# Designed miniproteins, single chains: the designs that were tried, part 16

Each design is a single chain, and the fold is of that chain. pLDDT is the mean over its residues in the fold that is shown.

## One batch from the design tools (miniprotein)

Design m527
Fold by ESMFold2-Fast:
Structure m527 (fold): chain A 72 residues (1-72)
Amino acid sequence: MTEEQLREAARKLAEAALKEGISFEELLSTLFGGKSSVEEAAKYYEENGGGEVAEKVRAIATLLEEAFKELK
C-alpha cells in the first residue's frame, strides 16, 4: 500500500469510528491488542521481532490520530 492509500484508509476508519461514538484511544486499543497509545502499540510489535512492523504500526497509528484531529 502507498502512504496516500494508508492515509485515506485511516481517514475512513476514523469517520466510521466517530459515527459510532468510538474515541481514538478505544479504536487504537481494538486494533493493537489493548494498547492505548501509538508508542505502546509500536513497542508491542517491536518486541515480537517486527522492527519493520513496529514502524508501520507507528505510521498507521499516527495517521489515525491526525484523521481524528482533522474530523473535528
Scores: mean pLDDT 73

Design m528
Fold by ESMFold2-Fast:
Structure m528 (fold): chain A 74 residues (1-74)
Amino acid sequence: SLEEVEKEIEEKVKEIKELLKKTFDEETARRLIAGVESLKEVLLEAARAGELSKEQVEVWLNWVKKEVEEAGKK
């Protein structure tokens, strides 16, 4: 359902923002969080237009989360 897609976007974006705050310095995290917030709005609009599935959101946002986690290990 649309509600499930919107919830997935909100929850994954929240996790990514929290991870960014823990991984990077305050200024870098602020800039990256601004980008993630902009992306959230685009994804929510696409989901509401029926152009985005829950599976597509999960695959893409989980990939972003993994990239942030790997960046934090180096």
Scores: mean pLDDT 81

Design m529
Fold by ESMFold2-Fast:
Structure m529 (fold): chain A 81 residues (1-81)
Amino acid sequence: LDKQIDKKLEELANELISELPEEVQELISKYSHLPPHELLNIIMTVKEALDAGIKDLEEIEKLVEEEVERIRRSREVREQR
């Protein structure tokens, strides 16, 4: 992928993280080792959950874990092709 896209995704991810509550930011920090595109998908999942009125940190964590598993499965499919 184009390096310019990765930089834009990283900038967007950092901006979105700064808008989240501290507890949610700490949760996302566990996944900061992921590529910018994958990290952005996790952040978007969290933001959609918060916008839907989900206030339970445990429920948000479960949604993040589901997104991480989705990303993992997507990587496996890419590696097989």
Scores: mean pLDDT 74

Design m530
Fold by ESMFold2-Fast:
Structure m530 (fold): chain A 57 residues (1-57)
Amino acid sequence: YSAETRAEALRRALAGEISQAAAAKILQVSQATVSRLRRGEAEIPSSLPETRALFEE
């Protein structure tokens, strides 16, 4: 997936607009990582460095 698709998937996952399974598949991480991101317990994966600053603002 492109960096844009991963950034969009991350935003949607945090907003609860997509399932953990869908977000995990797009971001290529485990569903547990997506769950932790939704709870604010994990940092944005290093696989998304290009979009991190744009997302975090």
Scores: mean pLDDT 64

Design m531
Fold by ESMFold2-Fast:
Structure m531 (fold): chain A 62 residues (1-62)
Amino acid sequence: GPLAAAGAAAKDPGARAVIGAAARDEPTLGSEQTRAALLRAAEQMASDPAAARELREGAHAV
């Protein structure tokens, strides 16, 4: 799906791993909780603007 594609396209290894995990968990958690988790991860990675941006793009793909 779109979230899995966003994970595959991510250039930062950390962002890629987080988005990939979120894509696997989305069927169980649902879109709202998955999006919230990705946005929270982006806030936690604020010191790495490139990774944070990719996490926000992943959240938009949900």
Scores: mean pLDDT 83

Design m532
Fold by ESMFold2-Fast:
Structure m532 (fold): chain A 66 residues (1-66)
Amino acid sequence: MEITVVKEIKTEGLSEEEKEKLIKEAQKNGLLEGIKLTEELRAKYPDEEITVKVIVYLNGEKVFES
C-alpha cells in the first residue's frame, strides 16, 4: 500500500530564501503526516507493506518528490 501526501504552497512576494524555507517545512510536515498515517494503518492492516511518498507544489509547480 502506498500513501501519497501532497503539500501545496501558494505564495506571492516572498524571497527565494523564504520560499526554500517553506518548501523544507512542507517536506518535513508531509513526512510526519505520512508516518502518522502509516502507524494508524499498521494498527488496522498489520500484514500490509506500507510506503510513503511526499510531493510538494509551489504555486502549481512540483518542487519536491520523495
Scores: mean pLDDT 82

Design m533
Fold by ESMFold2-Fast:
Structure m533 (fold): chain A 70 residues (1-70)
Amino acid sequence: MSPEEQLLQTALRRVDELLRQGRPLRDVVMEAANLIVEQGEKLGLSQDQIDQIIRRVVDHARERTRRLEE
């Protein structure tokens, strides 16, 4: 896997863990975004790549939360 894909998978796993613990969506999204920025910068990812990973992770967290409310 590319470094970008590995970071995405790590962030998605962290989101799923935090949501299972009953943490609020806002806190989960904020923690995941901070992780992606910090690790993405260390990996030498472009700002565009970092922003794309954040968007995908936020969309995943919102979709997970929506399905739990149905």
Scores: mean pLDDT 81

Design m534
Fold by ESMFold2-Fast:
Structure m534 (fold): chain A 81 residues (1-81)
Amino acid sequence: SEFDELLEELVKLLKEQGVSEEIIEELVKTAREAAKASPAARSTFFAQLQRLIQELKEGKKISEESLRSLIEMLRATLAQL
């Protein structure tokens, strides 16, 4: 699916920036759980992933703090469903 391909591309970019495997695994797990919860959550998260991938491709380095914030936002979305 486009979502799985997008998530795979994000993982590749994060690994290239030296982000820890632990944080990457948490992000992937949370993202898949959020996408499975509802079509609306999947659509919103897809847009957020596309934006993040674009920023990384432009050479913007993401902090682990920013990634943790994204994971927490996804978890909050899951808790509301």
Scores: mean pLDDT 78

Design m535
Fold by ESMFold2-Fast:
Structure m535 (fold): chain A 99 residues (1-99)
Amino acid sequence: MEAEELTKKVLEKIEEIKKLLEEMAKNPEKREELLKKIEELAKEADEYVQKLRELYDEAVAKGDKELVAELEKLMKEVLEAQKELAKLYAKVFNEPIPE
């Protein structure tokens, strides 16, 4: 399903970013290069999240209660993955955790 495929794409980008953050922690000298790659992946992930939001708005407008419930579940999964990514980012850069 389109919603599941979009969610999978977001989660794949988050996992790639996590691997790059771990590499930055091991090799601080590569920080600038790896940060640029992280920013590119974050932009791609954001585009997929925007598509999920559009699907949610359409499902609500159509009164498709089953699709709304599915999208809410998938969006919660994305939110949890984003929270874990934010914690890892804060740990690697010794920065405060985003609100």
Scores: mean pLDDT 81

Design m536
Fold by ESMFold2-Fast:
Structure m536 (fold): chain A 65 residues (1-65)
Amino acid sequence: MSDEEIADELVRETGLSRSQALQIVEIYKASKGDTYVALQQIMERLGLSRAQALRALEIINRLSK
């Protein structure tokens, strides 16, 4: 699945903007499997709550298989 397809699914499931969803995908990839680092970066860079950031990471992890 492409990064754009993952971002589009994030938009559908979370209601975030497409640009925010793409940034979340890039943060996840840059974190090299460290979910804690990805969570912190999403919250700090995008201003999302912990619950929103965790939901986004759960979705990406499911789709990245």
Scores: mean pLDDT 82

Design m537
Fold by ESMFold2-Fast:
Structure m537 (fold): chain A 72 residues (1-72)
Amino acid sequence: MRHEVTAVVRHGDVELELPVSGDTAQELADDLLRRGRSAIERLRPSLSPEQVDGLRRRLEELARRIAGLDLP
């Protein structure tokens, strides 16, 4: 079954809203990592190294939690 969700990744004053989709929990996690990493790279020139690292850690944590879901 196809799942569609909006994931929110926040660190300090920086917030990313990421529409993600996939047919499995692993596909949702992979889509989140792909979209989130791309968003962070696009914003990198406007972010501090600490903001980049914080967003990356939150993104990876959220992706791990999603990959652990028991989805149909």
Scores: mean pLDDT 80

Design m538
Fold by ESMFold2-Fast:
Structure m538 (fold): chain A 75 residues (1-75)
Amino acid sequence: MAEARRKAVTYLVAAALHLAAAEFSTDPQERADAIKGARANLEKARALVPQLSPDERKETEADIARLEERIAQLE
């Protein structure tokens, strides 16, 4: 379970970095590419959720939801 948790956190961090890039971009193409990168990393994190403990799952799902809210605000 530790490896799945570490990978999920890594993907969530990558998604957050992509969203930060999107938030600072004035180029529509750069913003679209950054949002696409964020979504890809969120999907990878979501795929790991079944491998997590109930507590880790709850935290990971909350983090995914928070990042999805940020994406919605940028679209």
Scores: mean pLDDT 83

Design m539
Fold by ESMFold2-Fast:
Structure m539 (fold): chain A 113 residues (1-113)
Amino acid sequence: MAARAQALRDRAAELEPYWPSFGALVRALQEALERYKAGELKPGDEFELEVDGRRVRVRIEYDPENKKLILTAEDEETGLRVEAEFDENGKLTRLRFYDANGNLVAELPAAEE
């Protein structure tokens, strides 16, 4: 059990020096989700906020076919992007991390069953 946690930490440490904005992007997504739950935001909305000294653009989209809410946060200086998917109950189902060229660099599924 301990060995699996260690391997994940080693990979996270390898990514963190190259993409430190990912932490700010995740916080921006958390703020956007809270505003969405409060009824302040709706699908199709796009806004900017500043998190940890970074200018972040957040987009809100809804997929009616899969009944999922999609929140995307982008660092305006680096082009780094994080996409979060939530089910109809507001549960996080997926996080995807993209580099400045749009390549998927990491993915965290909330359920692997």
Scores: mean pLDDT 71

Design m540
Fold by ESMFold2-Fast:
Structure m540 (fold): chain A 86 residues (1-86)
Amino acid sequence: EDVEKAIELLKKAIEVLKREAPDNPFAQKAIEYVKKAIEALKKGNLTEAMKYVSKALRYAREAGVPEAVKLLQEALFYISKAAKKK
């Protein structure tokens, strides 16, 4: 459930980055790391997912897309919450 919410937020972040900054190389790097985070979450690797979301956050900030930054921070919260449940 928390992992599902995180994946939904990460997918929304990709769509926002594509909409707001499609030609920005930092936005493109953020999208790459978000996709890696989604794959890590699907495999149950919460630690790798948090690492990739943190890298995506850095690139989203450099791209200047505040809506994506907010979505990535919210996704990181849900990943952290899932990690503490077990």
Scores: mean pLDDT 86

Design m541
Fold by ESMFold2-Fast:
Structure m541 (fold): chain A 68 residues (1-68)
Amino acid sequence: SLEEHVKRYREFLKKQLEELQKKLDDAIANGDEETAKYYQEMIKALQKEIDLPDEELLAEFERVRELS
């Protein structure tokens, strides 16, 4: 169902968020301010996407699929 696709996509995005958070933590630990800033911006954008209502997240999923 469409609901299951949206749920899986949101779970995928949450997994990406966890990986980006680890990369951010590593960049901070290494004093890499430029890389840390890059990951902070990616995390901010990804968190905004995760927080979208199901209808809007479905639209983003379809947009990403069409851009493949």
Scores: mean pLDDT 82

Design m542
Fold by ESMFold2-Fast:
Structure m542 (fold): chain A 73 residues (1-73)
Amino acid sequence: GELASKSAETAARAAGNVDAAKLFEQGAYDATGGKPSNERAAMWSGAGAAAGGLMNDPQLAYDFAYVGAKQGN
């Protein structure tokens, strides 16, 4: 949920990909179904979002945040 989504958004912004930050947040949120997520899910979604953000590919950023949040839960 919210914690994973915020982690992904923050990581995307820190990576300098402000325009894609909302897509990273959405990917993490969708992966958790809006339910509370644990710290591990937040960490993995953030790492995935940062990696996707550095590649400057919004679709890849969404996919990385989604997969990270799913695997971390």
Scores: mean pLDDT 62

Design m543
Fold by ESMFold2-Fast:
Structure m543 (fold): chain A 67 residues (1-67)
Amino acid sequence: APESALVVEVEGDTVRLNLGKPAVEVGDRFESVNTGAVLEVIEVGEDYSVARILSGEPRVGDAVRKL
């Protein structure tokens, strides 16, 4: 199944996701199923990740799927 997460925070050109290692790696891309926004992971923690917004306007609460 595609890996999925939620956008828990939007700050400028970055978002925080509620999914981390080992499911997520730096360079992974996610797409919001709600808005179509495309994100690229730039930082990964144990239970979170931070992604840069490549396109679109993600919102807190968006469900995102791994591309």
Scores: mean pLDDT 82

Design m544
Fold by ESMFold2-Fast:
Structure m544 (fold): chain A 97 residues (1-97)
Amino acid sequence: SPLDQKKEEAVKILNEAIKLLEEAMPTLSRADAREAALVGASLAVIEMSLRLNTLNPDKALEILRWNRETARRLGLEQVVQLLDRAIELIREIAELM
């Protein structure tokens, strides 16, 4: 279904963002690495909710917008771009639910 395809794409994008955060963490200060780790953990929770069909879209969008701002402050431009796409997909998923 279109809903399942968008969920699969969102899972892929969130996992790519988590991977980039993990790869960036050794290059960051201790404080910034902690912020990156918290972003990654938040994205993993959203990814799990998509796979388990327990997604709250409004809460997920709030978390994604906050994490996008954190990634922007950390200078992680590729993560920002992935989170922008995830936000669009979660909005589209919400419309199909």
Scores: mean pLDDT 90

Design m545
Fold by ESMFold2-Fast:
Structure m545 (fold): chain A 97 residues (1-97)
Amino acid sequence: SEVEEIIRELALETLERMGLPVTEERLATITAVLRELVAELGLTAEQVRELAELLRRAWEAQERVAAAPDDPEVQAEAEEEGREIEERLEALRERAK
């Protein structure tokens, strides 16, 4: 399933970005949580893909801020991107319901 593939990749990325050891038990736990969320919201494969893309963008923005904590431009860009991500997540949630 394309949805299962996206969920597994997102679970792996989540653990890596959290700095947690990637173990089969942790992957299974995060995958189960994501699968439950997708089922609860009734997301399509395309919507799950958009959700994964938005989450990746959020993590990348946080990494940029962490790499340049004294750069106000990087912080301002990350805040703006965060607002766009929040707006797109709300739109996705609205369409799913």
Scores: mean pLDDT 77

Design m546
Fold by ESMFold2-Fast:
Structure m546 (fold): chain A 87 residues (1-87)
Amino acid sequence: MQAEAQALAAAVRAEARRRIAEEGVTLEEAKELLERALEHAERAEESLEHQLEAQRLVTRLSVLMAEMDPADQAELEAYARKLEAER
């Protein structure tokens, strides 16, 4: 399981990095990924599929955040805190 999860994470990171290089990073895309990651994380106890998808989305979001403008990173983190507070 751990080896498969690491392979998936590596593939997701490579895909996200390639996409960022070609299209750039948008704050709206990052917010959408964050919302989807939180939805799957909340349902992680229901199925392994939700757990794996949450991990995949979090990995992709981390790569996007590293390439984002610092102001957009701060706004995304404020948005994440707002969503978590409403949870």
Scores: mean pLDDT 72

Design m547
Fold by ESMFold2-Fast:
Structure m547 (fold): chain A 65 residues (1-65)
Amino acid sequence: MRIEALRRVIADLEEQIEDFKKRYEELKKAGAPKEKIDSVNKQIETLQKVLERVRAELEALEAAA
């Protein structure tokens, strides 16, 4: 079912975002170059935008049912 598939995608995206946030903190603590830290932060922002879109799609499908 599409709704169950979207819920799984949301869970996967949330896990990916948490993994990148952990990596971001590790890089900051290790004193990594700003360029590497900024790159990870950019990936987090991109994933958060995808998560928002998928959540909006799920809510629209639930509202239309």
Scores: mean pLDDT 82

Design m548
Fold by ESMFold2-Fast:
Structure m548 (fold): chain A 76 residues (1-76)
Amino acid sequence: MVDEIRRLARQAGGYDDVQPYLDLGVQYYQQGDYLLASQNFGGASLILRRRYGDDRGARLARQLQDQLRQLDQQQR
């Protein structure tokens, strides 16, 4: 799922300012830090939506943000 969002965002146009958020989101997810992962995917979603109008990429990033936020709340 995380690899899918990275792939989709890159296929949508290779947005350099989105890349750090996606990379950190993946890193924190793999480390079990769901709160920081969620926040980074939220940042990616915001940039994709507001700067690029990439509704598909933004929705997928938002879905991962919400899923990881729920996982963080369940682990606490």
Scores: mean pLDDT 75

Design m549
Fold by ESMFold2-Fast:
Structure m549 (fold): chain A 69 residues (1-69)
Amino acid sequence: SSKLKEELLKKIEQLKEAILNGDYEEAKRISKEIQNLIRELVKLGDDKAADELERLYQKAYTDALKERS
């Protein structure tokens, strides 16, 4: 669903902001939400979108941590 993909993209941006602000409790909460939404994409059979959003999530997490360091 395009709506689910839009929600995931917004949460990935929120995750980056939380990490950059040093709000690790918020980052952990948002990370769990992202993982749950990716699982919903898998349940809907949208494996390509799930793989794409998982990749974007991992890259955003890694990049934000490097910038924070």
Scores: mean pLDDT 85

Design m550
Fold by ESMFold2-Fast:
Structure m550 (fold): chain A 70 residues (1-70)
Amino acid sequence: SPREELLVLAQLLAIEGELFYAERTKDKEAVKRALEDARKLLQEHPNMSEDIRKRLEELIKRAEEILKKL
């Protein structure tokens, strides 16, 4: 549904912003939280669009890579 897509996108954008700030501040716990939130969003919305899913999967990979360096 268009409303569900907008809600998922809004949550994705919020998580991206959180991860961006966490990476800049070297906040390991905030990076872990962003990663957990992203994984939960993916699990809770299995029918999300391919474009949003790809963006979310890329965010998860980026968060995991950031954690390896912290």
Scores: mean pLDDT 86

Design m551
Fold by ESMFold2-Fast:
Structure m551 (fold): chain A 81 residues (1-81)
Amino acid sequence: MPSAEEVEAEARRTLAEAEALLAAYRAGKLDLSPLQVLAIAIEVQEMRRAAEKLGAPEELVRRLRETTRELVAIANELERA
């Protein structure tokens, strides 16, 4: 079983990667399909579940939840384009 420290470290890495991707997309430096965005949202959501189960800091869990919602919003925007 992964340790709580290992899960927190992976959750923080996943969050940082997703936030960087969102920043690049919003800056017009990255093109994404709805399917790609949904795949990332699933990864962030699963990491949130793992972090919650092992008692990660509420701030980290909140940011993962917010990032998932932003990714879903972008997928909906791309579907309309």
Scores: mean pLDDT 82

Design m552
Fold by ESMFold2-Fast:
Structure m552 (fold): chain A 84 residues (1-84)
Amino acid sequence: SEEEEIEKLIKEADELEKQGRKYLEQGDGKKAAELFRKASELYRKASESPALSPIKSTGLRMRALALEVEADLAEEGKLKAALL
């Protein structure tokens, strides 16, 4: 189903974002950037589905854009993970 395909893309993107966050916490901004960019591509792909409402599609696109910015900042050493 289209819903299942979208959910798989989002889940894969979530896992890549989580892995990227872990590398960022360990000080590996370059690896974090690679993973954030891959996650961004998958969120963007999911957002292109005609099965999504405009609101949900826009949300995924905004998330993808945010990850691209975070990737650039991580690669430049300008992004640090906040520890709780």
Scores: mean pLDDT 83

Design m553
Fold by ESMFold2-Fast:
Structure m553 (fold): chain A 73 residues (1-73)
Amino acid sequence: DELRGRLEAVIAEIRALGGTEEADRLEAHQRQMLDDLARIAPSLTDSLRKEVEQGVLEEQLRRAEAALARVRA
């Protein structure tokens, strides 16, 4: 929840700085990853599903922060 909100905030900042195309790509990738997680979720325990989702969100946030740094530079 917190990681998702932070990721969305970073993407919104990229968009606000004129990086609309980059923000659109990050949003599309986030949606794809969430769809992939939803597909495998029924085969996972609640604990494992939460752990996998957190790991994916952490990686996506790192990518978004790197993109924000490039747009700000």
Scores: mean pLDDT 78

Design m554
Fold by ESMFold2-Fast:
Structure m554 (fold): chain A 98 residues (1-98)
Amino acid sequence: SYVELLGKYAEKLADKLNITKPPPPGTATEAEDIKDIKKRLAAVILNALKNENEGKAEGFDPGLLKKFKEIVGEELYKKLLEAAKTLTIEDIKENVKF
């Protein structure tokens, strides 16, 4: 599942960067209720991928997304971009567990 892969790589990114607080939801207002750091990061990354598909930069952290892309690699990143067109933050809430 691409939602599970997104969760797994968001977890790896959080661990690599020693993220100790949930990232700001930015334009991902639906993610405000997600208190888990890794799950919040997965939701924020999903929103950033959606914004990239729409050519939007608002609420987007290009540095965070660049590091995520480096961890997943270009081929999987392109697949996650396509998956982001249909995935929702609710999918993250239901399928990404910690």
Scores: mean pLDDT 73

Design m555
Fold by ESMFold2-Fast:
Structure m555 (fold): chain A 69 residues (1-69)
Amino acid sequence: ETVDITAEDGTVFRVSKEVAEKLKELAKTSKEAVLLEVTDVNGKVYKFLVFDGQIYVTTPNGKIVRATL
């Protein structure tokens, strides 16, 4: 099962349900900034930041944008 993560600029990242649930948990529970690498369903690795209850991602164009699950 897969989940689409949509960045503020409209970029979509397709990840496993387990990855999506981990990102949601970190956004809810983390008191400090968390940097993590997220692998999509095609094996491509992206850098994500969880900060202040929000999820951010570096898009393919090198922008750091907010993302929603």
Scores: mean pLDDT 78

Design m556
Fold by ESMFold2-Fast:
Structure m556 (fold): chain A 69 residues (1-69)
Amino acid sequence: ADAEKAQEAGRRAYELLLEAGASEEEANRGATGVVTFGMAGRTDLGAAYLASRGAPAEEARELAELAAE
C-alpha cells in the first residue's frame, strides 16, 4: 500500500466521520483504523471499521480501497 494514499484516506475519513456526528476522538480512531487496515491490505476490515464508527457504507468502502492502494 502507498503510505501517502493511506494518509489521504485517513484524513478524508476523519472529516467524513466528523460530518456524520462523531466526536473528534471517534473520528481520529476511525481514521487510524482505515490507515492501519489499508496498509495491511485489509479493505474489508477498514470498510467495516469506518462503518462501525458512523461513516456511510459507500464512502467507507471507497476510503478503505484508497488506503489499500
Scores: mean pLDDT 81

Design m557
Fold by ESMFold2-Fast:
Structure m557 (fold): chain A 83 residues (1-83)
Amino acid sequence: MEELRKRRQRIADKISEYLKSMTEEEAKRFAEAAKKGGRELGRYITDSIIEKTGLTVEELRILAEFVSPEGRALMEEKIKELE
């Protein structure tokens, strides 16, 4: 349990660092994706965060357990692509 919590925290830290480093333009694109709905937002998160944070397949599997069903489906698709 403690090990999973630590790995989840590292994933959250990577995502948090990315969000903190967002430019005004990137923040606008994120907001636009959010307005279009969960699918567009999920796509933006999985594509942009994975590319910029370098999350591994194992880290994505752990993160998928803690996201919404919609987000999990997108992450599982990306995980299969990365395998």
Scores: mean pLDDT 68

Design m558
Fold by ESMFold2-Fast:
Order: structure tokens, then C-alpha cells, then sequence
Structure m558 (fold): chain A 78 residues (1-78)
């Protein structure tokens, strides 16, 4: 995904603000409009991704963000 590649590049450069401005901001927008159960799930994944970023584990952070995006797409289309 083009969006996932942009997030990967931003995280790779340590540019957390840029990562937040792309898919993370869209995930947060969807989260804000979601039911309470889905909202709690997304919040937990985002917290874990942030923790991995702080540890310098950008690869794990990317995997968690990709999983969150997959769940959002699955629930929107399924």
C-alpha cells in the first residue's frame, strides 16, 4: 500500500509527526467515529505501536499499524 510505504519511510527517518499525519491520523479519524468496542481495540494497538517507536523498533511499530489498518478495512468492507 502506498500509504503504508509513506508511514514506513517516516518511521525509518524517526519522523513521528509525519507518521501521525498520514495513516495514523486517518485511523484516529475512523476510531473517533467507530463504536466503543472497536475504539478500545484501535487505542490499544496505537499505544503498543508508540511503545515500539520509543524503543527504536520501527519494524514492529509498522507491523502493528498495518494490522490496525487491516482490521479497519475488514470492518468497513465486511
Amino acid sequence: SEIAEKVREALKQGNYAMAESIPLKEILRIHKKSNEERKDKLTEVLKQADEYIRQGNYEKAEELLKEAMREVVKEELG
Scores: mean pLDDT 59

Design m559
Fold by ESMFold2-Fast:
Structure m559 (fold): chain A 94 residues (1-94)
Amino acid sequence: SDREKGEKLVEIIERAIKRSGSSLSVRDVIETILKVPDGYVGDKPLDVAEIAGLLGLSGDDAKEFAQLLDKDGDGTVSKEELVEGLKLALKVLE
């Protein structure tokens, strides 16, 4: 479900923040990305390795993140898929 997808996305982002030692909340990270999505994903979709580097995810978390957002099953995440997934995560935080 969209709620379960949002909850898993929040959990993944929370783990990334904890590993980075950042004082930012999950909400702050998501809102920052949503303000300037082109600063994260341009015209080319991101593969799993690019997602891992961009968001500071472990390989396993990056794979799960991509699978949660990838509606087409092509193994990449577009800017539109990233934005929609992050909006679902924000709904869970409300």
Scores: mean pLDDT 78

Design m560
Fold by ESMFold2-Fast:
Structure m560 (fold): chain A 75 residues (1-75)
Amino acid sequence: SEEVERKLEEAGRLLEEGRRAMETGSLSPEVATGLVLRAIGLATDAAFELGGFEKAREKARELGMDVLAEALTPS
C-alpha cells in the first residue's frame, strides 16, 4: 500500500541520516538519536501493517532502501 511504502521510505531516509550523523558528528547526539528513533517507529508501524519484520525487510529491498533492509535483518 502507498501508506506502507511512504513509511518505509521515510524510515529509510531518517535511519541513513541519523546513522551517518552519529558516525560523523554532524548533528547533536540528541538530534541524531531522535532521527533513528523516529525511523524505528515508522519501520515498526510498516512491519505490523505488512505482517512482520521479514515482510517489511523484503519491501525495503524492493524499494532500494538497503540501509533500512540491513537494519531489519535479524543477527
Scores: mean pLDDT 79

Design m561
Fold by ESMFold2-Fast:
Structure m561 (fold): chain A 120 residues (1-120)
Amino acid sequence: KEKILKEIIEKLKEILELINKAEDALQNKDYESAIKTLEEIVKKVKELVELAKKLLSPEDQKKLEELEKKFIEEAKKLIEEFKKAVKEKAPQSELQKLFQKFIDVLKKFLSEVMELLEKA
């Protein structure tokens, strides 16, 4: 249990570092690096979910899988919208709004994961 909790904390730290990296890339108008980093955040979230499932009951594992599915669908949609906005040379303000929507979706999902882990 303690080993898995430490691994979850390390994954959360990795996700926070990637958020900062994506924000820096966006500020520097390095949209290719920003997109790649958002995709890497989604990958790290999947790894976090697999660790979290090891601490949860079968019922809560199923609930987490449904929450993950919704997160991935929303995150993928936002990344595609971001890619389209870059291609269409949208203003920096529009790209910042799409980035903020992605971060809001991510924060909501991480909060839901933490609530499930607190009940474990």
Scores: mean pLDDT 89

Design m562
Fold by ESMFold2-Fast:
Structure m562 (fold): chain A 61 residues (1-61)
Amino acid sequence: SLGDELLQALRAGDLARFRELARRYREEGGTKENLLTLVDAFQRDPAVRAEAKAIVDEVFA
């Protein structure tokens, strides 16, 4: 369900919500590698994908 919410945020271009959900994903024991795999599967907008990857790097820094 959290993965679905992360994808919904990416589809909406809502990077603030994606950041919030990425922090919760980390707190629930999610790995950086799994979250990057989810972002890499998002094919629709390369710019949104690139910004989402930067957010993942910040969240797991």
Scores: mean pLDDT 83

